# Designs tried in a protein design run: designed miniproteins, single chains, continued (5). Part 21

Each design is a single chain, and the fold is of that chain. pLDDT is the mean over its residues in the fold that is shown.

## One batch from the design tools (miniprotein)

Design m16700
Fold by ESMFold2-Fast:
Structure m16700 (fold): chain A 65 residues (1-65)
Amino acid sequence: MEVSRTFQASPQGTAVVTRLADGRWRLTLELHQDGRVVSRHTTLADPDMTDEQVIEAGRAAEQAF
């Protein structure tokens, strides 16, 4: 069963964290402008990372855009 959580990564960005069936986390960062997604970045994170750590890593990645 897939479990997803959405977090605000920045004022223009959201992070969607999904637990995959194999125990890994999928982190998707989306930058929004004028109601459209202008940039999307997806990474896989280790199962040992907490939701908070995955979101922090995602925020750091978003700052690189």
Scores: mean pLDDT 65

Design m16701
Fold by ESMFold2-Fast:
Structure m16701 (fold): chain A 71 residues (1-71)
Amino acid sequence: MTLRLEATVTWLGKEVRVAIVAEVDGDRVTLTVTYTTATSSKTFTLTLDMSEAEAQAALDALANDPNVTVL
């Protein structure tokens, strides 16, 4: 199963676009995080041992952060 979050993060008057794709494979989640600023774009891939429910809860927590605007 694939979970996605696309958001704008505002920090110190600068806007950063963040795209998170979480691919769930059993009890393992592969997170692909891409952030884009006005001058650069970077992608990170992380593999975490967590359940689908834990991955969903983490994305929900990020979406509810005051500095995060979900797109």
Scores: mean pLDDT 77

Design m16702
Fold by ESMFold2-Fast:
Formats: structure tokens, C-alpha cells, sequence
Structure m16702 (fold): chain A 87 residues (1-87)
């Protein structure tokens, strides 16, 4: 199973994402668009995972736009927990 990152690891990752905010937002926008395009063709059993991941990625994008370190950390933690749940 994928490890859940420590708070120190999440903070370091969040800081790195915020330092590269514009590039990271552009990357996330592309990933969101691709995921949304794929979603209608996914099997019923896979959709809840992708929908939940998409919601968290959209919240991460919003947190990055706002420059909110704690909000970025929170979404990263939730994404890691989601990945572990479905691994």
C-alpha cells in the first residue's frame, strides 16, 4: 500500500507546489480537463474514486491560487488517504 505522508512531508510538498504555483495550476487544469473527459466512459465501479479524486484536485487548485499553505496540505493529505484506500 502507498504510505500516508507525515505532516512534515506534506508541508515540504505544499511549499514546493506554492513555489511553482503557476506551473502547478496549469498542470492541474490539464489533469482536471482530461479526467472530466474520461469520466463518462469509466465503468460504474471506478467513477466514485475518480469523482472524489477530481473534487480534491479542484480544491487543491483553488488552495494554490489563494496561496493557502494549510489548505494545500489538507488537500494533499486527503489525496494520499484516497490513494491508500483504493490501492
Amino acid sequence: SLPVPSDEQLEAQAQLLLENKEEEIERLDKEIEEARALLPSLPEEERPFVERALELVEKLREALEKGDLEAVKEQLRKLAELAREYA
Scores: mean pLDDT 84

Design m16703
Fold by ESMFold2-Fast:
Parts: sequence; C-alpha cells; structure tokens
Structure m16703 (fold): chain A 65 residues (1-65)
Amino acid sequence: KEELEKELEKLRKELFEKNKKYSELMAQARATGDQKVRDEAQKQLEEISELSLKIVALEREIRAA
C-alpha cells in the first residue's frame, strides 16, 4: 500500500500547485481583462476538480485495506 500513499502525496502536491496557478491566472485576468488568461484559469479549475476526485478515490482505497 506504500505505492497508493506515495501516489496520494504526489496528487496532493499537484493539486496545491494547480490551485496556486489558478489564483495567479485569476489575478492576472482581473488586471488585464484578457479572456485567454481567464480561459486558462478555467482549464486549471477543471483539472483541480478531476484531481480532487482521484484523491478521494485513493483515500477510500487506502482506508479500505
């Protein structure tokens, strides 16, 4: 089960980095009004949602064993 715990740690780090990037992109979009930057922020939000679901699934697998 060490593999699942290592994978969980990796996903949590990726989630943290994507949240950071999302915040930076949103701040940039507010400053510039650039729709392209806003679209990039939206893409990050979608990836954050997918990562969150993967993290929950892995946490359940770790708990079940």
Scores: mean pLDDT 82

Design m16704
Fold by ESMFold2-Fast:
Structure m16704 (fold): chain A 99 residues (1-99)
Amino acid sequence: EIKKITEEAIKAGEELVKFILSIESENDEEREKKLKEEAIKIAKEFVKKVFGKDVSELTEEEIDELLKEILKEAKSDEEKEYIRLTFGAIRLALEEEKK
């Protein structure tokens, strides 16, 4: 269901952008920490919603293939950026699970 996955990826990326714009911290280290925590949370919620499984159950190959397919469904550069942000967050969540 590539179209539905694309719509959910755009929504997740939009939520992440809204969070980035809402960060009021003057400290870069604290800003990065908050961004990482929220990105991982959004990624885990996205994966659970669209795949019904934990992010740790995804392979990098599955993520790369899915990213290629949904980028083709994007109608604008803005949608492509939201999709890329969502998949960047998924990769961050996978890195945390590897620890």
Scores: mean pLDDT 80

Design m16705
Fold by ESMFold2-Fast:
Structure m16705 (fold): chain A 85 residues (1-85)
Amino acid sequence: HKKEGEELKKKGEEYYKKGDYKTAARYFLKSGEKFYLSGDLESAIESIEKAGEALKKNGDEETAELLYKYAEGLRELLEKLKELK
């Protein structure tokens, strides 16, 4: 689970460095999904934020803003869950 997320994140970083932001965003979103399924919410949030950065670079401002809002909501949920311990 986590291993697949890390591999997909590395692929996203490679495409981002090459300037293929659309492909980078796809890999970052797949990475976030794998981290989420493994229970690693922090890494999932980071991958979603990186997908937003890639989409912003690609000119997809509206979709990037939606992903940033989604990641922000997940961070707030994570902090609330920590307080319940």
Scores: mean pLDDT 83

Design m16706
Fold by ESMFold2-Fast:
Structure m16706 (fold): chain A 72 residues (1-72)
Amino acid sequence: PRAPTAEERARIAALAPRLAAEAREAAATLPDPEERELALRMADLLLAATESEAGRRALEEALRAEVARSRA
């Protein structure tokens, strides 16, 4: 039951460096400096999430904080 995501996690971990690089390239094309900075930060958090459990928690907390700000 916990294992079904293990193979998917391994696949995501293998793809993560490429996805992060693509996200960085896409972010770099954004004309708004503030949006670009946010997108680059999110790409870094995504990569960190694939490297460690602490990185995963950091990404989750960042997303929750952003949702809370958007609602305010």
Scores: mean pLDDT 70

Design m16707
Fold by ESMFold2-Fast:
Structure m16707 (fold): chain A 67 residues (1-67)
Amino acid sequence: MIKEETIEVKSERNPGKTVKLKIIYDEETGKAYLVNEGTGTRIELSSPERAEKLKEKLKAYQKEQEA
C-alpha cells in the first residue's frame, strides 16, 4: 500500500514563507519519496530505515503543528 503525508513547515530560508512537503511511502519497495510541491523537487529514499526515521520526525512535526 502507498501512504501519503502532507506537511506544511515554516521555511528557514524564507521566514515569511511556508513550504509544502509531500511524503509518499511505498511499502512494497520500502522506498519513500519527498516532494516539494512549491519547487517540484523530488527526492528518492531507497532505505527502509531512513524512511522510518523520516516518518517519525515528520509525525513529530505534524503533532506540534496540530496542537
Scores: mean pLDDT 66

Design m16708
Fold by ESMFold2-Fast:
Structure m16708 (fold): chain A 71 residues (1-71)
Amino acid sequence: MPPPVPALLVTDPVTDQRSLILVRSDDPELRRAREELRKQAEEEGYTVHETDLADPDELAALGDELIAALR
């Protein structure tokens, strides 16, 4: 079975913008970046929620508006 895609949903309280950051658990550096990003976002006042996106239906509903890939 394919594993669920781990993601962080980050909400900016000022602009009410939502960003979905997809992080693969394949690389330990990416796992650290995810943890560090979460901590920094919370420290700056952003709201961070962990979510698992396994359903293509939910990804389709979010579209390009809420998806942000790691650089």
Scores: mean pLDDT 58

Design m16709
Fold by ESMFold2-Fast:
Structure m16709 (fold): chain A 56 residues (1-56)
Amino acid sequence: QPVLDGETLIERARKAGEHTGRLRAAEPATYGGPADPEEMGERAEEAAKKIVEQQK
């Protein structure tokens, strides 16, 4: 469990969301439905920003 700075956590969340979206776009039946990688990344980034602001 690496300790991440708020900005690093937000960037990592965005990248993870984009990666997950790509997997879901490639195999939606396997991963629970289709997703847009860019939208998934942006949604993850917004969620992480809210968490960072609330935890600060």
Scores: mean pLDDT 70

Design m16710
Fold by ESMFold2-Fast:
Structure m16710 (fold): chain A 81 residues (1-81)
Amino acid sequence: MKKELERKGAIYFTAGNLAYVAAQMAREGLAPDTDVVEALETAIANYEKSAEYDKLAGNEEWAKKTQEKADEVRAELERVR
């Protein structure tokens, strides 16, 4: 069970990173069809889900760091809106 939770945490963390990169590429004009707000919202949702799985797996330190990343992206989203 723990290994499955860790795997899911890693998947959601990777998905969050991909969404965040998409938002940055859109800001650079490299992905003109990408909505920056939607990409940042997707990154936050995936990071929060990753933190939930890390916490369930007992990886409290990783869960905290991932939640801090979600909070940073949320602050960026508020500045874009």
Scores: mean pLDDT 84

Design m16711
Fold by ESMFold2-Fast:
Structure m16711 (fold): chain A 63 residues (1-63)
Amino acid sequence: MANLEEIERLAAELKKEYDDHELVERIAKVVKQAAKNDGRPAPSLEALKAALDEAIAHAKAAA
């Protein structure tokens, strides 16, 4: 599916900027599963960055 390939491409771009590759892969996996189940279009790079930044901020606040 084109949407799944686009999400993988965006994850590869994010891994160039973010040190936490595990977190990038987890977010990408969740997004791919949602796109596969619901047929939703791939999110933008900006939306994925926002989701990663939110997850990082939440993890830091919980530490």
Scores: mean pLDDT 72

Design m16712
Fold by ESMFold2-Fast:
Structure m16712 (fold): chain A 68 residues (1-68)
Amino acid sequence: MQEFRTTDKEEAKAIIESAIPRRDVVTVTSDRGGGIGATATPENVPILLDFVDSIPDDSTLTVRIVRP
């Protein structure tokens, strides 16, 4: 398991996209109490990225990557 905390949305998106080749399970949460989790498929990654963009800029994002 890898865990990343960032306030940079572009960094969070890059981390999510890096999980695609291995089909890792990605969970994204914010300090505002929202979260989403999915397997990093080409179909699911746009949904994860959209969630990142929906979070206010002053929020901390936590991205967790788990091997299946």
Scores: mean pLDDT 79

Design m16713
Fold by ESMFold2-Fast:
Structure m16713 (fold): chain A 67 residues (1-67)
Amino acid sequence: MDVDELMEQAKKAFDEGRYEEAAILAGKAIAEHFGVDPEKVIEAMKKYMKEHGPKEVAERALAALGI
């Protein structure tokens, strides 16, 4: 799936209060955009969600894709 489609799915999940799903989808978009292993990005995001909460992590991930 294209980065744009993953980003739109992540935004929809965020709007619906599904913050963990939004962070995971945004993480997949970041991984595809930079050509990195999505598993590593998702693992890092899950770590961040434990520290900052899933909403904050999803918001930051979407911001990172906004370039």
Scores: mean pLDDT 78

Design m16714
Fold by ESMFold2-Fast:
Structure m16714 (fold): chain A 72 residues (1-72)
Amino acid sequence: MEGKLLKTMDVRNLADLKELEKFLQENIPVRVRVTSSGHTETFLINNEEELKELIDKLKQYYLPAKVEIYEV
């Protein structure tokens, strides 16, 4: 359907979160599907501000999270 799956990550700690941030910076724009505690949310990341917001939300909702990154 929409967009090709580019990468799947299990984000379990701050080091994984740094790796995710780097990948997203290099691949904007992307659609990111985050699954944590049985809930799934989808985010459209078009710029560095939206990327920073996503990273902050992952920290706040706390880890671990499964992240799937798709082409827009």
Scores: mean pLDDT 80

Design m16715
Fold by ESMFold2-Fast:
Structure m16715 (fold): chain A 85 residues (1-85)
Amino acid sequence: DREELEKQRREMEQSQRELFDLVERGGELGRRLGTRDVRAEISVAEEDGLVTVDVRLFVDGREVGRARGRFLREDYERRLRPGPF
């Protein structure tokens, strides 16, 4: 069903935005606090051509958030392969 595929694509795009928003918020918080202690715990899983990136972000030793981004393998390779984050 094309409507279901379009919905899944939209949900995937939303997950990607949430992931990038988390990284951006962590960088901004680090700048505001004047700290360079910004670290991410990243796990990547692939199933049936779908790549799930799970990110847990810490600033100055404190967890500031967690997000999961979903990508088609081709999109992951094009957008993140030169070095994720």
Scores: mean pLDDT 76

Design m16716
Fold by ESMFold2-Fast:
Structure m16716 (fold): chain A 90 residues (1-90)
Amino acid sequence: MEFVELALELARKDGTDEELEELREVLEFIAENMKPEDLEKLTAYVRKLQEMSTAPTTLSPEQKAELAATAAAVKPALDKASELYDKKLA
């Protein structure tokens, strides 16, 4: 799952091997229980975050508006993923 691999790559900077294996299980559970449309939105957002981390940017007002719109559009999918994460850990 592309989403799982991208999310793990972001977490890899601060996580131990044991924490990353546990995170993989949770991320796979999220991916399996989300609608494909919502999973695509999350994947696009994670890619956008990776792109931003590699380019130190003084963003134009237009670029800031685009990022805010992308974040707003993905928020329902993020909220759903957060609920699934909490459910898996409970």
Scores: mean pLDDT 71

Design m16717
Fold by ESMFold2-Fast:
Structure m16717 (fold): chain A 57 residues (1-57)
Amino acid sequence: SAAEEWARSLSPAKRAAFGHIAENLPLSPAERRALAKKYGLSVATVTKLEREVAAMQ
């Protein structure tokens, strides 16, 4: 699927974050910050990934 192809195009950190987000929707602000810190991503990037995951549900 387009969603699977998109997910495969992500960096390993973004791909791991994507998986965690998909299992834990909806994220709290604290969870977004924790994922950003854990994977070396910005909170904005985590928020964007969350929106993309939610759109694919």
Scores: mean pLDDT 76

Design m16718
Fold by ESMFold2-Fast:
Structure m16718 (fold): chain A 73 residues (1-73)
Amino acid sequence: ASSMVAEMMVSKADKLADQGQYDQASMLYTSAGMVYFNNGRYDDSIRYFNKALDLNPNNTQARNGLNEVKKKM
């Protein structure tokens, strides 16, 4: 299921962030945010796009995703 894929991405991103791999973690949080967005889970989508931006403020995909979620809420 799509939610399980997003949960796996989050788990991997958490481990990468713990290891200081912030750019890779930011990309995986962005991917999880997109999966949650496509499934209509907007609160989860916002959470992970924000985590991606916290680790990499220049992450354009996360910023664009966050803007798209806000248009739906």
Scores: mean pLDDT 87

Design m16719
Fold by ESMFold2-Fast:
Parts: structure tokens; C-alpha cells; sequence
Structure m16719 (fold): chain A 64 residues (1-64)
């Protein structure tokens, strides 16, 4: 139905916003805390989260 398609499109857009927000946060953390090993570990975890979100978007786009 059109309503289900709209809900799916909104979900995909929200996931894309989450990726962009996380990428922005990563760049700010690199800028503010250069060479901090603890921050580098946090960034690695955030990068893994971005990969998971990209995979989820791909799955949802197949349903459109």
C-alpha cells in the first residue's frame, strides 16, 4: 500500500540521517582529540555502527 511505502521511505531517510550524524560526530572527535587511543577506539565502534546501518538501508531498499 502507499502508506506502507511512505513508512518505509521515512525509515530509510531516518537511517541515512543517523549515518550522516555519526559521520559528523566522528570528524568532530578526530578534530578535538587527535591521537587519543580511547577516542580512536570509540571512532572504530561508530564506524562499525555506520556499516550496520548501511546494510539495513540496503535491505529496506529491496522492499521498495
Amino acid sequence: SEKEKIKLEIQILMLRIAIESTEFLIERMKERHPGDPEVEAMIAAMEAEIEALRERIEELEKEL
Scores: mean pLDDT 89

Design m16720
Fold by ESMFold2-Fast:
Structure m16720 (fold): chain A 73 residues (1-73)
Amino acid sequence: SMEEERERRIEERTQRMLERVPEAAERSARYFGEKYNLSEEEIEELKREIERSARAAVPTTARTWVESELEGE
C-alpha cells in the first residue's frame, strides 16, 4: 500500500540520518567552537547538545522530507 511504502521510506531515511548525526554534530561543534573561540569543554558540551537536538528532530525531519519528495513525484 501507499502507506506501507511511505513508512518504509521514512524508516530508511530516519536510519540514514541517525547514522550521520555523530559526524555532523562533531563537525558543527568544532566549526562554531573555532568561530566563537569556545574552550574544549564548551565544544564538547555543544557537540552533546547538537547531537541530542538532532536525534530528537530526526523522526519529524525524515517524515517531512519523505512526504515532500512524494509530493514532487
Scores: mean pLDDT 86

Design m16721
Fold by ESMFold2-Fast:
Structure m16721 (fold): chain A 76 residues (1-76)
Amino acid sequence: MDTKLISQAFKEAGKDVKDKTDYVQADEIFKKAIDILKKNNADQSSIDKLISQYNGIIRNGSGQDFVDFLLTFVGP
């Protein structure tokens, strides 16, 4: 699994976000990170797992659950 590529993609996606990690900003960071992963030829199974986790959280979780999910990749 390309854990290094995933970490790098999320860090790149969030690097220009200045203290605006609210639900909307977190959603845009996630989408940008997925685009970066696709551009860098990350394996489809890793992308599918991330999208599955994202869909589960946004369907049944709170906005805070979504932010917490993203912070597992971006860091505090």
Scores: mean pLDDT 68

Design m16722
Fold by ESMFold2-Fast:
Structure m16722 (fold): chain A 70 residues (1-70)
Amino acid sequence: KIEEVKKNYFKKLSEVTLKGQEELRKAREEMKKDPEAGARRYREVTQRLIDESSKVAKELNEEIKKVKEE
């Protein structure tokens, strides 16, 4: 069911977001002590979150496509 697929997607996305928010908080604290290192870490974390969110979205789209074709 599409509703079940979406529910699973939002659960995974929420988990990625919560973990990422904590990582970003740590990067901001590092930025106060070392602005360059902190900024680089912040960019790395944001890029990783984008990549992970993209992967979850791809899985959602594949599941939706399967449901629509069945």
Scores: mean pLDDT 78

Design m16723
Fold by ESMFold2-Fast:
Structure m16723 (fold): chain A 65 residues (1-65)
Amino acid sequence: SAAAVAAAEAALAEAERLLAQGDREGATKMLHIAGDYVVRALATGDEARARALGARAGELGKQLA
């Protein structure tokens, strides 16, 4: 759904903002929230947007590992 895509994008943007401020715990929490919305977006057929958001989440996850 468009709502799930928008929620994932917002959560990823917040995770990136928190990581830039040095808040790794907050960034990790927002990354998990974004991942849940990406899964939901994939289930509702927004495949291309969900895949792009999943790739962004994966790159952010590498920075938090």
Scores: mean pLDDT 84

Design m16724
Fold by ESMFold2-Fast:
Structure m16724 (fold): chain A 80 residues (1-80)
Amino acid sequence: SPLEEANKLAREDPQKAIEKYVELLFDEDPEVRLLAAIGLGILSKEVDGSIAVEPLQKALEDPDPEVRSAARAALASIGA
């Protein structure tokens, strides 16, 4: 799955994983978007997550309340 690919990249190439999670943040599946937002929050503690700030700000307007909550938590983790 795209999430499993992103999770593998998080271990092997964290910077590339940030890019992949940003793509998944706007997936059709709200569960994928939720897990992508969580992944961005976790990885931003280890690598530069600055490219995720604007996408996560857009995710604050997501129709799913859990995705909105995860995006807020991820932005707080990045320091934004």
Scores: mean pLDDT 83

Design m16725
Fold by ESMFold2-Fast:
Structure m16725 (fold): chain A 66 residues (1-66)
Amino acid sequence: MEDKYYQQGYDLGYQIAVLSKTDPQAAEQLRQQVLQKLEQLSNEDPKLALKFVQGYVAGYEQALKD
């Protein structure tokens, strides 16, 4: 995972999944940050937004398996 935006998405998705179990309010705050970041990236370059989303989904799913 050498792509910067994929890695950022992955880290955030993982953290949100973990926090959803222990601190749902903190998880919700991070989700709002993710949505804002996604909107910004979509306006700049849709391919960067797609990589970010792919990372987010992968990180979230990985946290559920761990």
Scores: mean pLDDT 82

Design m16726
Fold by ESMFold2-Fast:
Structure m16726 (fold): chain A 68 residues (1-68)
Amino acid sequence: SLEEETERSIKEAERLAEKGEYDKAIKLLEETMETVATALVEAGDSQRALSIIKRLQEKKKEIEEKKK
């Protein structure tokens, strides 16, 4: 499911951040956000898209703070 893909992307981004590969982690989360937006907007489920994107944005902000 799209939720499972989101969870996998978050876990991989966390792993990349632990290795100090912050830019790769951020890029992965951004690519996942675009995939979610495309899939769910085409399906007409913008509220579900916004919910998942919010989780990805929160993880991206966390990783950006660690990069500082």
Scores: mean pLDDT 80

Design m16727
Fold by ESMFold2-Fast:
Structure m16727 (fold): chain A 77 residues (1-77)
Amino acid sequence: MPSPAQLRQARDHLDQALAALDAGDVDSAKEHARQAAELLGAPELGRQVVGLLDAGDVDGARSMLATVRRHVDERLA
């Protein structure tokens, strides 16, 4: 399981990815999603988010990132 420090860093990257999507910066969103996935030990998350964004499914990517962000927040509570 990720450490509390890794969970906090992953949360920060998930927040940056969501902010990048709101700004229309897909490349920044992909990079932050990959970094969050690495910190969480979940490379599949990074691949799925990148795949959704490559397909133009911004809403799907946002929903997935928000769900993971919620789970990380719950683990830090």
Scores: mean pLDDT 86

Design m16728
Fold by ESMFold2-Fast:
Structure m16728 (fold): chain A 75 residues (1-75)
Amino acid sequence: MYSDEELREKLLMLEALALPRDEALELIEFVTRNASKLSEELKELAIRALTVVAEDESAPAEVREAARRALEVLK
């Protein structure tokens, strides 16, 4: 679904809290499903972005919950 370049760009947007809800959920699901296939660079970026989102009070509750669940898989 995502190329490495697109995934990097989307993760940076997720970290900046700039992704719409539906795109954020799709990205988080993709990262969770493909955790073992991510490069170390992309995995580190994903953990950083997901940590920011999980603690962001302005993000929808479903996005925060998805981010917390993804962090469990990526650890």
Scores: mean pLDDT 82

Design m16729
Fold by ESMFold2-Fast:
Parts: C-alpha cells; sequence; structure tokens
Structure m16729 (fold): chain A 67 residues (1-67)
C-alpha cells in the first residue's frame, strides 16, 4: 500500500542518514553501525507483527543465533 511504501522510503532515508553521519569512519565501522541499525529495525518490525508468544520467542532465539 501507499503507507507501506512511505514507511519503506522513511527507512531508506534513515539508512542514508546513518551512512552520511559515518562517512568519515573506516569501512569496518561503517558496516558495523549500519548492521546494528538494520538488526534493530528488523527485530522491532518482527516483534510488532507477532501476537503469539511462541512466535516472539522463536524470533528472538533466531536473532540471538544470527547475532
Amino acid sequence: SAEEEEKRKIREQETEMVRESTKDLPEADKEKRLKLFEKNQEVRERLIKMKNIDEIRAALAEFEAKG
């Protein structure tokens, strides 16, 4: 929907701001900061979509295993 596209655009703008704010950092530090931002967004969006406690627990366990 238009709302979902607007949310995606906002996320892209936020990601670009993170890149711009870290432009003077070494590449390893840039990647680390972007990865943390992406992980935080992914976890937040996933948890919001879930109402079942078992699904929430499974999502958190997967996040910990990947982290």
Scores: mean pLDDT 71

Design m16730
Fold by ESMFold2-Fast:
Structure m16730 (fold): chain A 69 residues (1-69)
Amino acid sequence: MLEGVKKTLESLKKKGISVQEIAALFAAYFKSQGLEETAKLFEELAKDPNATIDDVVEAYKKGIEEKKK
């Protein structure tokens, strides 16, 4: 399942969408869901020029765990 997410993110990057833009979109999404801790992680990734797809996948995983609370 996480490998499918990673492949989708890699496909978006190949289409010209940066890791930072993907992180900013996820930050807005998780904030709208009330998952502010996860949203903050994505906001930090959106500001990090060295952020990787693996960092986005890890933050997404934490979002799934926060939603279960």
Scores: mean pLDDT 79

Design m16731
Fold by ESMFold2-Fast:
Structure m16731 (fold): chain A 81 residues (1-81)
Amino acid sequence: SLSPEEQALLDFLRWLAEALKAPPEVLAAIDAVRADPADLAAWRRLHELVLQMMEEHKVSPEFQEDLAAALERLIARVEAA
């Protein structure tokens, strides 16, 4: 099951993707992580797509760094499990 931190981040990422009108692959990647939170490949795919989405929409470097760091911390926890 998703931790409260994972749930909050995924809810935020869904909102951000919808607000930016991101391609359907981003929403699908979020849903893949929700379906299996232990799937490291799903988390890595989401990370790649989120970084691409933020760069394409010229999100501030500081915000990109903060969001990337949050996602990387969760990925590290999944890797350690």
Scores: mean pLDDT 85

Design m16732
Fold by ESMFold2-Fast:
Structure m16732 (fold): chain A 97 residues (1-97)
Amino acid sequence: SEKELEFRRYLTEVAALADEAIRKAIENGGEITLEQAKEFLDRIREVLPESPEVKEIYDQAKKKIEELAKKNNGKITAEQFREVVGEFLAKLEEKYR
């Protein structure tokens, strides 16, 4: 469907941004700062359509990284960021199903 093609495009763009964040985390000993994680989530949001549903998924992801950073001295591990992005994409896919 047209929605599936649109979702595949978003999946590709979001995956590329997530890979960039993961590479940055690996270069920095496996972690990025909360500010860096938020910056990557903002960039992910910018490649998606402006909708209330996307905003809700974004707000949930942002809250999750803030909670993770609070437990890890203001930093997010590469694995934690992968998990947050995976959950973000799963929720986004439900919208395009």
Scores: mean pLDDT 82

Design m16733
Fold by ESMFold2-Fast:
Structure m16733 (fold): chain A 108 residues (1-108)
Amino acid sequence: GKEYAEKLNELVRKKVEERYEKLRKELLEDPETKEAVEKAKSWDDLLLVKVAKERGLPLETVRRLYELARRNEPSEDRELALEVGVELGVLELEIAVDAVAEANEELK
């Protein structure tokens, strides 16, 4: 019913926020990512920092690649840009899927 859907949506939002706050906390505890995370303005920035660390690339490089993937612009880095874009999308989907699963379990 509508009431269940509304409660589920509210819980999913809270679980997504909790997952991104947990990621932020983990990145703040890491000396390699701390400064970049302190400057992060969005959840997308947190995902960019995580991908930069996992790939061993500067944050500015990963940010540039992500923007190239979004712009549909011809570039020698196009394949790497698409790989970075997919990796960011997978991380976002994993957070969303986990949040939905936790919200459903809590509403039982």
Scores: mean pLDDT 82

Design m16734
Fold by ESMFold2-Fast:
Structure m16734 (fold): chain A 97 residues (1-97)
Amino acid sequence: VEEILELLDEIREIAKKEASKEVYEKVEEEIDELREALRRLAEGDESALEEAKEEYLELIKAAEPIKSPELTAKLAALGITLIGELIDYTELGKPIR
């Protein structure tokens, strides 16, 4: 989870440098939404799992105008890390409910 939060901060900093103000503000909003979903997931709210997936896709969409290879790499790393956390919550790290 800490790795996801670090990736979100890195994505925000890249967007701040590379994006127009309007695009950056939209990316910042989507990052905040994803952070909130991840916080709720960490507190045991399983419904936040689907919200985190949806917010990740919205973040990708908001960042699409930013043509930065560095940002693309960080977004891909975020997706891989999220998939790992989602697997842990479904089968590998948690009791079946």
Scores: mean pLDDT 72

Design m16735
Fold by ESMFold2-Fast:
Structure m16735 (fold): chain A 78 residues (1-78)
Amino acid sequence: ELEELYKKLSKTAKEVLERILRLQKELAARGGVLTPEMQEEAERLEEIIKTELTEEEIELIYKALEELFKEEFGKEIP
């Protein structure tokens, strides 16, 4: 039911979700090793989440990530 989650997300929230997914895929490809660039991206995303997103949008992003990572990794995000 990912489509319903996307329907509720703002443009900014969708961008944040996509950037988180990209970062997580890169992290997985590197065996869990964070580069300085990835760390900087994570810090920028945290700032956007705190300043531009509502609590409801943050929860929706979390639900979308959980559903997407169940498909790829077979487990829920902690």
Scores: mean pLDDT 73

Design m16736
Fold by ESMFold2-Fast:
Structure m16736 (fold): chain A 82 residues (1-82)
Amino acid sequence: LKEVIERARAAAEEGRELSKQPPLDADEVEARADDEFLEERTLKLTGVALEAGLLDEEDVRRLLEELEEAKRELERLRAEKE
């Protein structure tokens, strides 16, 4: 967990750039979103929130659990569309 928090904080600069971009539409998220894409995006945005003091270590732990659940849902949706 501490290692994840440190990585998130290091990625905060890229997270700020990501937050300035227009949101991806659902089809683009489904087409591009693999495990690496979701992890990277979540890590960068988590870093921004940590810098803003909106999240603590326990919040990050919960977000990691939600990310794993989201990955499972994406795998299900892709299998359904394939």
Scores: mean pLDDT 64

